# Designs tried in a protein design run: designed miniproteins, single chains. Part 59

Each design is a single chain, and the fold is of that chain. pLDDT is the mean over its residues in the fold that is shown.

## One batch from the design tools (miniprotein)

Design m2154
Fold by ESMFold2-Fast:
Structure m2154 (fold): chain A 73 residues (1-73)
Amino acid sequence: MPSEEEAKKLAEEAKKKILSIPGVESVEVKAEGDKVTIKITVSELTEEILKKIQEIVEELEKKGLKVEVTITV
């Protein structure tokens, strides 16, 4: 289980990665203990955006974080 400090660092890195995806308009990330909540607003929901978000989520989950994702168009 990552520490709260490690979870926050991982959340910040995830936010930067998601913001770098073309078509992502905004990202809100909140870390609470081992839980990370990610809210993403996109101009259009494409398979490429979904795949990149899924890869980032899977990396966080592999590090012992619980991830909740909400995507809004």
Scores: mean pLDDT 79

Design m2155
Fold by ESMFold2-Fast:
Structure m2155 (fold): chain A 93 residues (1-93)
Amino acid sequence: LEYYENDPLADYLKGKAAFDKGKYEEAIEHFEKALEKSEPGSLFEAEALNNIGEALFKQGKLEEALEYYQKALELDPNNERAKKNLAEVEKKL
């Protein structure tokens, strides 16, 4: 039951679809749902955190985006996308 009711991948994919349509607030809501359902400390949690940061960055919320990229890298230090995103937001601050 939990596999069908609490699948973080479903919310993650909805978040990506919203992001691709420029609906960044909607994307964040879906990624936060995915984060709530993800296994604590997982690479999936790191990826959801990075995607929330990217949506915040698109909204111009640079300080909040920075915090989410830092959290993603704390869980997955080798995430090249999160490293690149962190560098880009630091360059704009």
Scores: mean pLDDT 81

Design m2156
Fold by ESMFold2-Fast:
Structure m2156 (fold): chain A 75 residues (1-75)
Amino acid sequence: MSAKELLEEGKKLMEKGREALRKGDYDKAIELFRKSIELYEQAIKLDPSLREEAKALISESAAREVAAKLLKALE
């Protein structure tokens, strides 16, 4: 899989994570956001030129993971 394909797959998992949050499936959302971060980190390792884009996506995914954990705790 190319670094670009890893970024695209990670973005798809992020979107699925958002959908899981909308449905109240917090555990599933957390898992999906974590998996997207793993794919973004793999993309950086394969193509360091994508580092800035991937770092932004990692930050977004990490923030959403934290938000999902907080929403679950506040139920």
Scores: mean pLDDT 86

Design m2157
Fold by ESMFold2-Fast:
Structure m2157 (fold): chain A 75 residues (1-75)
Amino acid sequence: APAAAAEARAGELGDQAMKRVNELKERIKTWSEEELEEIARLSGMPLEQVKKEAESGNISPEVLAAAAILERRRA
């Protein structure tokens, strides 16, 4: 059944994606001002907004995407 196989794969990918998102959110809280400046540049958002999101934990999709790119460059 293609639908059942798709659900199983979607669940596995969803768990991996959620784990990565949670890891990025926790990492952003520990990042230096220089790293937050890089995220601001990559996301096109002001540095003060990126800092505010990092402190509150309410990270926008643009900041998460920039953080994922930065993480990939370091790995």
Scores: mean pLDDT 71

Design m2158
Fold by ESMFold2-Fast:
Structure m2158 (fold): chain A 92 residues (1-92)
Amino acid sequence: EVEELIEKLKDDNPVIRAEAAEKLGEIGHPEAVEPLIELLKEKDEKAKIVRIAAARALAKIGHPEARKALEEFLKTEKDKDVKKVVEEALEK
């Protein structure tokens, strides 16, 4: 269920957070957009796998607010591998 996956975005295990983000992207439910954007904006989210999973999920959902959040994210992200994944996802 979408609600259970949104809860798992706050798990203490980064692997579980990344898996939850990936599944939310596969489902494509609009309800997941804001929680995924918040996950990307969290300054305390240091796990690269979680940031990549959240960015891919937002790009896959394709919501206008998700695209805007990804463009803002690219302006502040310093990791070259994460940037490459997001740029490729935004290119359609």
Scores: mean pLDDT 77

Design m2159
Fold by ESMFold2-Fast:
Structure m2159 (fold): chain A 66 residues (1-66)
Amino acid sequence: DAIRTALAALLREAEENPDLTVEEIAEMARRMLEAYGRPELAEELARRLRSQKTREEALAVIREYI
């Protein structure tokens, strides 16, 4: 699954780079999913990520999709 593989790579990048904010992670996920032709999923996931209070909670949301 190309989307699952891409999300796993995004998750690893976010885990390795503590300077990435929740907003930056959400925007990266949105752009990636739009590039894969999934604009509805892009908006849904970005909205879920932006609603999280911490990076750890945002990363947990991405793990749900992998």
Scores: mean pLDDT 86

Design m2160
Fold by ESMFold2-Fast:
Structure m2160 (fold): chain A 63 residues (1-63)
Amino acid sequence: MREEYEKLALEAGFDEETARNLALGMVDLGWSLEEAKRVLDVAKTNSPLAKEGARALAAQMAA
């Protein structure tokens, strides 16, 4: 199940480490695949600032 979230993060343009951290956080928070896809799709289509926010969140989840 985590691998599906990781794949979505990779498709959104995040690197492998960030994708793993995001996948772990999304699963731990109980996000559905639909919710994860919606959030990551916004990050994919938005500015570098949106991606920077997602990276900051991933770093927090990894801690």
Scores: mean pLDDT 70

Design m2161
Fold by ESMFold2-Fast:
Structure m2161 (fold): chain A 56 residues (1-56)
Amino acid sequence: MAERAAALSKDPRLTPTQSRILALSAQGLSLSEIARELGLSPAELTEHLAQIGELQ
């Protein structure tokens, strides 16, 4: 898939925090672990995930 590199590029709709959430998720971290690593509440993480899910 030649577009794998494009899929890893920064999306205009992704914030730095959302990009980090995706990177940590790709590393196999759970949602609770991602929230802890980024200092986000579960509610804040859910809002970021909703926006990421709408984008992808």
Scores: mean pLDDT 70

Design m2162
Fold by ESMFold2-Fast:
Structure m2162 (fold): chain A 73 residues (1-73)
Amino acid sequence: DIRERILRLIGRILRIIGEIIDLEKKLEELKKKYKEKPSEEIEKEIKEIEEKIKKLKEELKKLLEELKALPPV
């Protein structure tokens, strides 16, 4: 059933969007902390979160392309 595949893709897309939003909020808080008290640990966490966001955005692009390729129902 094509509708089941569409619903699964939409579910995955929404989950990834939620993860990106949460990570971007964490990134902003870490950047604020870094401005107040710079540390190598905070800088490392910022870089790790930025890499996670980048990977999630790439996954999101792939899922959106899969969704576009599906026939309309």
Scores: mean pLDDT 83

Design m2163
Fold by ESMFold2-Fast:
Structure m2163 (fold): chain A 62 residues (1-62)
Amino acid sequence: MELLQGKSLVMDANGVAQLVSIGKDGKLTKEVVSPEQVAEIQAILDRMAAAGREAARELARE
């Protein structure tokens, strides 16, 4: 997924995750994401970054 495309994942003091994006005018937009989404995003990032080759071999780019 490309959820983090042009966005930064920030964790609040209360454990609330937010996606922060910056527009062309430099304006910040914040979007609250569920903790479960954060866990899935982390798993996807780790899988794609570290196990990209294994995923490509198993999935055969499907």
Scores: mean pLDDT 62

Design m2164
Fold by ESMFold2-Fast:
Structure m2164 (fold): chain A 76 residues (1-76)
Amino acid sequence: AEKAYNEGLEYRKKGDLEGALVAYGTALVEDPKYAKAAYNLGLVLLEMGDVHGARLAFERAAPAIPEAKKKLEELA
């Protein structure tokens, strides 16, 4: 999970949003409780215009990441 999450961070730094999406998704398949991957997945989905997907990702991260809860309030 952590390796895939770190790969997602590298893709996002390069502006490869599709690569970041796949990598964060892989981290969440390996560890469904990986809140940092869910939060960053939500940010990438917002950048891609997928508001619904972003909201689901932030809901998943919100119990562990207060910033994800704030993003949900902004999208409501």
Scores: mean pLDDT 81

Design m2165
Fold by ESMFold2-Fast:
Structure m2165 (fold): chain A 64 residues (1-64)
Amino acid sequence: PKVTFKTDGSPEQVAEKKKMEEMLKKGMTPLEVIANARNVEPEQKQEAARRYLAGEDVTLELKP
């Protein structure tokens, strides 16, 4: 399964997406990256973790 991040294109959200992608490249697990994501609703994080554990691709949308 894959974890993808969607942004509104603002520099702040693009920087957060890049940070999360770098954490994945450095060997942090996708579940840990989901848990540590900023500007994401807690309910969305819980749902993403559940779907990822079920073997589903997940997308986290960064909030404004």
Scores: mean pLDDT 78

Design m2166
Fold by ESMFold2-Fast:
Parts: structure tokens; sequence; C-alpha cells
Structure m2166 (fold): chain A 69 residues (1-69)
């Protein structure tokens, strides 16, 4: 999960938001309590224009004790 979070963050930084989503989803599959992965999944969907999914995943990150920056 740490590896997938790292790979997702690298893809996100490169502007490859679809690839970032794939990695963050893998991180969540391995660790559903990884609030950082939920937060960045929401950000990636926001960049892709899927605002409903972005809100849903950001809410999940808040439940796990994370807030938007």
Amino acid sequence: SEEHLREGLQAFAAGDYEKAVEHFEKAIEEDPENGAAWLYLGRAYEKLGDLEKAKEYREKARELGLRNP
C-alpha cells in the first residue's frame, strides 16, 4: 500500500491523473484506512472533472481524520 501510494503520488505530480487513480485504488484495496490515499484519490478525480467522486472520496478521508489542505 505504501508502494502504491508513492507510485500514485508520482503519477499525480506528473499530471497523469488516470494512472494516479489506479495506484491510489490499489493502495486503498491493500489498506482501506489509508486516509492519504483516499484524499489523493479525491484530488485526482477532481482533476479528471468527476466532482461527485471527488467529494465522496474526500468525505471518506475526513472520516479517517484527514482534512483538505
Scores: mean pLDDT 82

Design m2167
Fold by ESMFold2-Fast:
Structure m2167 (fold): chain A 58 residues (1-58)
Amino acid sequence: GIEEAKELLNEAKKLIEEGNLDAAAELIQKAYDLAKKEGNEDLIKEANDLVKELYEKL
């Protein structure tokens, strides 16, 4: 649900900061899928913003 998506995005942020980009991408994708299922536009945007940040580090 929404809380699970928030937790996944928070963990993904930590993984990006640690340089674990593959693990971060997996968590972002799961959070994005949950956010879309719930129709939560703020979480969808946050997941998309994190994907952009991840690609900037590749």
Scores: mean pLDDT 83

Design m2168
Fold by ESMFold2-Fast:
Structure m2168 (fold): chain A 95 residues (1-95)
Amino acid sequence: MSEEEKRKKALELIDQVAETVAEFMEKNKDNLEKVTAASLILMQLAVIKKALENGMSLEDVAESLRKVAEFARKHGMDEVADKIEEAAKQIEELA
């Protein structure tokens, strides 16, 4: 697999995580704390996606995603945290 193909797959995995976060936010729209935490996660994912597009290593991307997963878990978003950790593992395996 080429480096470009690896980056494209990593971007697709980040997009799948963002979709999961958006679904979580819709399901929890009446919970201000969860909506706020989800919004911050989406912002962090956007920053990581930009960094990946600008040449950040897949290993550094995976580490950054794990930190976002820890944030999600601290705010009771275990389903989101699990999805982020799964994506981080798959991205690390691409490296």
Scores: mean pLDDT 87

Design m2169
Fold by ESMFold2-Fast:
Structure m2169 (fold): chain A 64 residues (1-64)
Amino acid sequence: MQEREELKRRLIEGAAKLAQALGAEAALQMTRSEIDDLVAEGVLTEEEARELLEEVERAVQAAS
């Protein structure tokens, strides 16, 4: 897979693990901040970031 797809997968998996360790709210806050930084750096588009946030929210909910 390309590095961009690996990054997205890592963020989703990381958010689920953070939710189990720190709770859903903390995991979402931290992951949203990281996604916003990736958009600011030009690694992700705003559309990709929105889609990724939806996947992260689902993963966090499933982990909680």
Scores: mean pLDDT 80

Design m2170
Fold by ESMFold2-Fast:
Structure m2170 (fold): chain A 75 residues (1-75)
Amino acid sequence: SLEEQKEFAEKAIKTLLYVEEHFPEELGIQIAEDIARKLKRVITDPELQEEFLKAVEDKIKNPKIIETIRKVFEE
């Protein structure tokens, strides 16, 4: 459902914030790629995908993590 997709996206942002703050960069990039690939399969609504990508840009500070997530969504 749309509500479940939205909840999943919100949990993913919280997880990415935790990963960025607590993990080494190389491991953080790998985890972010895995999360982004999972999200792309679960969140099929284009508006929710756009909202997620905006939240990544606004909340995540590491440019390599942001770029990794964008790259997955561009595939």
Scores: mean pLDDT 85

Design m2171
Fold by ESMFold2-Fast:
Structure m2171 (fold): chain A 60 residues (1-60)
Amino acid sequence: DLARRIAELLGISVSTARRAIELVREKGLLATTAEDIARALGISRSTASRMLALLRHLGL
């Protein structure tokens, strides 16, 4: 559900969004940077930054 919504908003795959959510949950929201997400998932830093902002807004 959450992964699908993020994927639609950012124009990425649901699989990529799901992996990002798991990374943030494992590492912690405050300890996770846009560069960490971008490097781990092979997406742009801009997309990773928008994803991180969405996860913060949604209470992850």
Scores: mean pLDDT 79

Design m2172
Fold by ESMFold2-Fast:
Structure m2172 (fold): chain A 77 residues (1-77)
Amino acid sequence: MDKVEELIKQAEEYVKKAKEAFKKGDLEGARKYLDKADDLLGEAGTLAFEAGLPFPERLHRVAAEVAELQAKVDAAE
């Protein structure tokens, strides 16, 4: 599962960047980082599904963080 774990790790880094951008009032930057994180989580989920692997709890956690921050960014417009 190295590729799935690496994609989730990259998504976590983009979530961190999105949180920092949002804190600075950079809503466009926050949205771009969240889009990248969402794409990476989607790829990780697809690979896990195709391999017949259970979805990692880490994947669900990061997806929830993305959704929460997306809602905050949308509310700030």
Scores: mean pLDDT 81

Design m2173
Fold by ESMFold2-Fast:
Structure m2173 (fold): chain A 95 residues (1-95)
Amino acid sequence: VEEVQARIYETLGNYYYKQGKFDEAKKWYEKALELYQKIDPNDARPYVNLGKVYYKEGKYDEAIKYYKRALEVNPDSKIAQKLLKEAETKKKEAE
């Protein structure tokens, strides 16, 4: 079942993210995103997850892009709004 596979891929992404294995986390989150786009294209979670990985890598421009995509999909996402502001602040501090 594609929905079950999407959740498994998201769980694997979360596992590698917690381990600091960000390249592996991205691979699994990208696989989850591909499935979620077919199952529920309005689900902002895959975009938030990818944004969080880029943020942890210090790639704030990529994190901002993913959080903005999350808000395009779900404008009412309080988590995406919060994380976008945090990433924009970090980008200003890194400049």
Scores: mean pLDDT 85

Design m2174
Fold by ESMFold2-Fast:
Structure m2174 (fold): chain A 66 residues (1-66)
Amino acid sequence: MREEAIEEIMRKAGLSREKAEALLEGAITLIQAFGEEVAIQYLMREGKLSREVAEFIVRKAKELLK
């Protein structure tokens, strides 16, 4: 569920709900348009996240793209 994904991202990355939601939406859009690695690079650069956290967000985004 989307809300569970947002809460897990907030806890793992120490982010606000608004930022976690924005990064998750961005990851979903980028996965659909350009693929998984582009989404990871975006999250690391713009979100200032580690690769591990970026990969976690991408996994959650992929679960929502059913």
Scores: mean pLDDT 82

Design m2175
Fold by ESMFold2-Fast:
Structure m2175 (fold): chain A 85 residues (1-85)
Amino acid sequence: SHLGQQLLEKLEELRKRARELLEKDDSEEIRELAEEVERLLKEIIDYANNVAPYIPGEEAKKKIDEKLKEVEELLKRAEEIIEKL
């Protein structure tokens, strides 16, 4: 499905960004943010596989988009911390 392919590409992009953060800074603060990102990415994958197929597509997309936004905000916060170093 269109949602499935776009979601997989977005999840891989976000995962790469989290790994790049850990390569740039190994501080506890960046590690904690990267771990929270990985946790949310796992929740998105679980939701997409176990919940999204059984609910209306628009509702599923909205919930996935909300979780993706939360991940992007965490990544942005971590990137801002590294830029100040």
Scores: mean pLDDT 81

Design m2176
Fold by ESMFold2-Fast:
Order: structure tokens, then sequence, then C-alpha cells
Structure m2176 (fold): chain A 71 residues (1-71)
């Protein structure tokens, strides 16, 4: 479980860095899409840790970013 959590955290960090680079390049749709994916992974991390409130917060952030990417 701890190893899976660490793997998800590392993947989320990579996606967040990619989202920042996409944003700086002017690709907002890609930035929002990558940001949503990063937040979805963080929601899974907190769900695995048993922090359901934090997991919900990250899922809500991911949903908002996904909606922005679709506009």
Amino acid sequence: MEEEIKKLEEEAERLEREAVRAHLAGDLATAYRLGAKSNELMAKVYELKGDLEKAKEYREKAERLRELAEQ
C-alpha cells in the first residue's frame, strides 16, 4: 500500500510539472487536462490513506479542471 501511494504521488507530481509547462507554452486545454489527471491521482492517494475528506477535495478540483479543458 505505501509503495502504491508513493508511486501515485510521484506520477501526480510529474503530471503537475507537465501541466505547468503546457500552461507556460499557451496550451491551456492540455494544462487543464494534465492538472485534472494529477488531482485524480492525489484523490486516490488520500482514499488509500483513509482521508475521505481530502480525497473528495481533490476529486472536486479534478472535475473543475476537466470541465475547463472541455470548453
Scores: mean pLDDT 85

Design m2177
Fold by ESMFold2-Fast:
Structure m2177 (fold): chain A 70 residues (1-70)
Amino acid sequence: AKKKLIITVPENYAGSVIAQVTGMKGELVSQETKGENQVLTFIVDAKYADLITDLLTKSYPEAKIEVLDA
């Protein structure tokens, strides 16, 4: 099964977030600039969704993460 992750982070962290999620075989579907933030949409394996979310929350406490069925 797959999950969709929508991650909103400050622009300067976007590259690190992309590297982390794609390193776990996540697929970047879209990237949008919204003011000083970037909104990143990924498709990930459901097995890794919770791990990715936990790691990102620990590394980027200001990040907003939404998990949806894909």
Scores: mean pLDDT 83

Design m2178
Fold by ESMFold2-Fast:
Structure m2178 (fold): chain A 62 residues (1-62)
Amino acid sequence: KLSEEELAEEVLRKVPHLSKEQAEELAREILEAPFTKENVEKLSKKYNVPEEVVRELMLLAS
Protein backbone atom coordinates (compact mmCIF):
# COMPACT_ATOMS: atom_id res chain seq x y z
CA LYS A 1 0.00 0.00 0.00
CA LEU A 2 2.81 2.45 0.90
CA SER A 3 6.38 2.57 -0.43
CA GLU A 4 9.23 2.31 2.09
CA GLU A 5 9.90 6.06 1.66
CA GLU A 6 6.22 6.97 2.21
CA LEU A 7 6.05 4.73 5.29
CA ALA A 8 9.25 6.30 6.69
CA GLU A 9 7.61 9.75 6.35
CA GLU A 10 4.54 8.47 8.25
CA VAL A 11 6.87 7.12 10.96
CA LEU A 12 8.51 10.54 11.38
CA ARG A 13 5.09 12.23 11.47
CA LYS A 14 3.85 9.92 14.27
CA VAL A 15 7.22 9.54 16.07
CA PRO A 16 9.16 12.80 15.56
CA HIS A 17 11.88 11.86 18.09
CA LEU A 18 13.28 9.19 15.73
CA SER A 19 16.08 10.11 13.34
CA LYS A 20 15.48 9.79 9.59
CA GLU A 21 17.75 6.70 9.58
CA GLN A 22 15.79 5.05 12.44
CA ALA A 23 12.47 5.84 10.71
CA GLU A 24 13.75 4.25 7.48
CA GLU A 25 14.91 1.16 9.42
CA LEU A 26 11.55 0.83 11.21
CA ALA A 27 9.65 1.27 7.92
CA ARG A 28 11.77 -1.47 6.31
CA GLU A 29 11.22 -3.86 9.26
CA ILE A 30 7.45 -3.19 9.16
CA LEU A 31 7.30 -3.98 5.42
CA GLU A 32 9.29 -7.21 5.96
CA ALA A 33 7.46 -8.42 9.11
CA PRO A 34 4.11 -10.24 9.30
CA PHE A 35 1.45 -8.34 11.29
CA THR A 36 1.54 -10.25 14.60
CA LYS A 37 1.30 -9.26 18.28
CA GLU A 38 4.91 -10.48 18.76
CA ASN A 39 6.25 -8.24 15.98
CA VAL A 40 4.27 -5.23 17.28
CA GLU A 41 5.80 -5.74 20.75
CA LYS A 42 9.31 -6.33 19.34
CA LEU A 43 9.31 -3.19 17.17
CA SER A 44 7.68 -1.11 19.93
CA LYS A 45 10.48 -2.08 22.36
CA LYS A 46 13.33 -1.82 19.81
CA TYR A 47 12.43 1.70 18.60
CA ASN A 48 10.76 2.96 21.82
CA VAL A 49 7.46 3.59 19.99
CA PRO A 50 4.01 2.96 21.53
CA GLU A 51 2.46 -0.37 20.44
CA GLU A 52 -0.64 1.46 19.17
CA VAL A 53 1.51 3.54 16.79
CA VAL A 54 3.36 0.42 15.55
CA ARG A 55 -0.03 -1.26 14.89
CA GLU A 56 -1.22 1.79 12.89
CA LEU A 57 1.97 1.80 10.81
CA MET A 58 1.74 -1.96 10.14
CA LEU A 59 -1.91 -1.52 9.06
CA LEU A 60 -0.87 1.28 6.66
CA ALA A 61 1.79 -1.04 5.20
CA SER A 62 -0.64 -3.94 4.64
Scores: mean pLDDT 82

Design m2179
Fold by ESMFold2-Fast:
Structure m2179 (fold): chain A 69 residues (1-69)
Amino acid sequence: MWTRESLDALVAEAEALAAELERQGLLEAAAIVREGVARARALAAAGAPPEEAATVLGDALVEAGRVAA
């Protein structure tokens, strides 16, 4: 179960990850993470449940991992 606090923490961690990926030159993976964060924020702003936003961001993190491999 995701709370708004847990979602906010996940977004902060994802933003930190994107910055680290950019620092390492992994720009495609970083872009995927940043797009996932933007989509999760848009869902939260539209009143979607925190779980839905967290799922979208989680899927983006998995995809970024595949691209970075």
Scores: mean pLDDT 82

Design m2180
Fold by ESMFold2-Fast:
Structure m2180 (fold): chain A 89 residues (1-89)
Amino acid sequence: MADEVIEKARELLDKARKALEEGNYQEAIDYAVEAMRLAKQAMELGAKDEALSLIREAYDLIVEALRKMGQEAAAEEFRLMFEKEVLSV
């Protein structure tokens, strides 16, 4: 069900935020990517507004982690990919 997938995505975003705060940027990216995947599944199941908010939050965390790692080009690529995903879904 969408609710269970949304809750799992939220838990992963909480883990991503904690990893980011602790300087574990790769771990933060890994958790946020998994959360974004689950949020996309929730969107397919009809929870579009909640899922889109979670996708945006996960994306912002990935971009922040990449910037803190000094990977500004990768952060910009992810930003462009998000805009493309939002327009195609």
Scores: mean pLDDT 79

Design m2182
Fold by ESMFold2-Fast:
Structure m2182 (fold): chain A 70 residues (1-70)
Amino acid sequence: MSEEELENEVQEALARMWMGLANIYASQGKNEEAIEALEKAIELAEKISDEEVRKKLIEEAERKKEELRK
């Protein structure tokens, strides 16, 4: 595993963790906190060098933010 591969793995894991936390907040009716957690996930996902993984995570998080704003 290269340093870049390790960095991408860490950023992906952190982004997924924040998305999981957002789902927990949303399940409790804490939509504002859920949106904040999704924004943190997007920030972390933007640091991922793998374009496919990055786009997929950002699109998923943005979709969830949009649903929570309704």
Scores: mean pLDDT 81

Design m2183
Fold by ESMFold2-Fast:
Structure m2183 (fold): chain A 85 residues (1-85)
Amino acid sequence: AAAALEAAKRVVKEILENLIEQSTDPELQERLKELMEKVDSITTVDQAREVRAELERLAAESTNPLVQKGLRAAIEVVDRALAAA
């Protein structure tokens, strides 16, 4: 359980880092950086669910298809880790 969650945190952080590097929107970059810090602090399933909810909110509010795709990929990684826990 803990190992699957740590692996998922690493993959999600890589996805968010790539979105930050590809984005020209400073507001989106700051929100993604805040999410990366929240991901890094995850130690419980409930914290992982809170991060998932924030990823879903950002994906729903985004008008950029590439950002939506990246955020949904991150959600899938979280969902797989939660299913394995």
Scores: mean pLDDT 82

Design m2184
Fold by ESMFold2-Fast:
Structure m2184 (fold): chain A 55 residues (1-55)
Amino acid sequence: SAALMEAGLAYARRVMETFDPETALDEIEAVAQVARKLGDRASLAEAERLGAEVR
């Protein structure tokens, strides 16, 4: 659901601030996979944006 993807992205942002970038990238990729399967363009775009910031 959109709410679960939004929660995943919020968690990824928090992990980026306090933990290993590898953990953040894993969460971002998990959200991106779900967004692609559901056709959620907004969540996919946000996941890609966050991934670029970590890399």
Scores: mean pLDDT 75

Design m2185
Fold by ESMFold2-Fast:
Parts: sequence; C-alpha cells; structure tokens
Structure m2185 (fold): chain A 74 residues (1-74)
Amino acid sequence: AEEEAQRVREELAKALGEYAVKNNITIDEAIRKVAELAGLSEETVRRILAGEPPTPEQMEALRKAIEELKKEVE
C-alpha cells in the first residue's frame, strides 16, 4: 500500500538524518551506507526517497538496512 511505502520513506529519512548527525557525515554518505546495507544502488535509494514506489523486495531490504543503521547509532 502507498501508506506503507510512505512510512518506510519517513523511517528511512529519519534513520539517515540520525546516522549522519551521530557520525558527523553528510546525508549523501549516509545514503551510500544504506545502499550498501540494502544491496541497492545509491541512485535507487535516492529515487525511493524522492517518491518512487519501491518493489516489495526493495521494501524488505530497506527495512533491514534501517534496522542495521539504528544499531550503528546505539
């Protein structure tokens, strides 16, 4: 559903911001880290953040990457 995609985008944006601030890096560097964790390209992550609908597989990969980023901040 679009609501689920939007919630994942919001959670991703929050995790990226928190990770960037915690590690004193840019958002672009945080996006690269998420892309590596999710097994996606940086461009794919940026397009999803911009509103492109992710595939179910991309959604699952992003949820796992967000969880991993949260552990990195702890």
Scores: mean pLDDT 80

Design m2186
Fold by ESMFold2-Fast:
Structure m2186 (fold): chain A 63 residues (1-63)
Amino acid sequence: SKELRLEAIKKLREAFEKKKDEFTPETAEKIEKWLKEAEENPEKTDLKELEVLAKVLGVELPK
């Protein structure tokens, strides 16, 4: 579970970095802050928020 969460966060970070210029500066800042918090505290990350961001970034989450 923890390893799958870390992989999901990593995929979201990679997708965001590739699509960063497609967002408004305001939206990019919000996503950046969320990702930094998730990377710092993966175990405290809300899975629902993770799923929403995955859909926004077009990422298929592991399992």
Scores: mean pLDDT 79

Design m2187
Fold by ESMFold2-Fast:
Structure m2187 (fold): chain A 105 residues (1-105)
Amino acid sequence: MSLAEQVEELFEKAEELLEKMKDPSLSRAEKIRLGAEFVGVMAEIYRLVAPHMTPEQAAELRRLLAEMAETLHDFLAGRISPEEAVERLEEKFERMKAIVEEVLA
């Protein structure tokens, strides 16, 4: 499997995790675990693509990952709703995906 195919599968997994977080039947603790898995998948994508990036592209992805982790911490602390947490993670997911797709083009 190519690097691009591996990264595409990881993005699909991340999208599935975000979609599962929208399930109103899940407990808050289960949604936090899904959010943590999502951030872990996004960090793995960064690890795989970082050798192919400029230092500036890598720094931008690290900032997006930090913002995803901060979103998860805000959700864990009860500062934001589950709906707000998903919205913020989806926004950062789309930005990271766009940068990574440009790197692998």
Scores: mean pLDDT 89

Design m2188
Fold by ESMFold2-Fast:
Structure m2188 (fold): chain A 67 residues (1-67)
Amino acid sequence: PVVPSAVVVEDFEAKTPEELSLKKGERVAVLEQVDEEWLRVRSLETGEEGLVPRSVLGDGGSVRLEE
């Protein structure tokens, strides 16, 4: 089974141990939505998990809300 993935559109630096630092262009697997602003993701490059703001992730590229 594949999980939804997203591309980082803006660099993010973790401020707490629960957060995950990401660089623009990296890919992550979205594991769950913790609230409307925060997602738990896994880095596809390192395998590490953490929280990131939704605003630093793209809308899943190929996902269009309304067709």
Scores: mean pLDDT 73

Design m2189
Fold by ESMFold2-Fast:
Structure m2189 (fold): chain A 66 residues (1-66)
Amino acid sequence: SLSELEQMENLAVRYYLEAAARLSPELVAAFGAELQALFHESVAQGWSVEEFERRARELLARALAA
């Protein structure tokens, strides 16, 4: 079974690849930086996989609407 950290890493990769498929390179770079910051904050604060995914979904939705 995957650890919570590994699950969060896999989710980060999935959301980044979705952004990379749909956004310009400049927007992908901005999204990637925000997603990386969210990942580090989630680990530092001990947030759940579910909390991380909720926030990652919100970041992607905002990027796609821009």
Scores: mean pLDDT 88

Design m2190
Fold by ESMFold2-Fast:
Structure m2190 (fold): chain A 110 residues (1-110)
Amino acid sequence: SFDETLEEILRLLTEIENIVQKIIQAHPDVPKEIVRAYLEVGALTVLLRMAKVLKAPEETLRRIAERALRAARELAALVQDFAATSSPEVKEAAARIAALVQRLEALLAS
């Protein structure tokens, strides 16, 4: 059902946020652009969860989820760029974020 798909989308977005939060906390040299993109993903995740609780129409929920996916893609690209000159842990985190973004894309294409 779409409700189950939406719960999985929210779970994946939260997992991306948790991975990036750990990168920001561990790496004082993280680019400001990553912090900005991280906050945007967080804000859209909160908006999507609130819209779900308020039983917004499916089209509204899909639109917010698509915005969250676009923000998550930008975040993934920025983390990948940072990973190129960073530690193995950041490279592993970038790969994990990319996999989660691919799963989000598959869910929204359904």
Scores: mean pLDDT 91

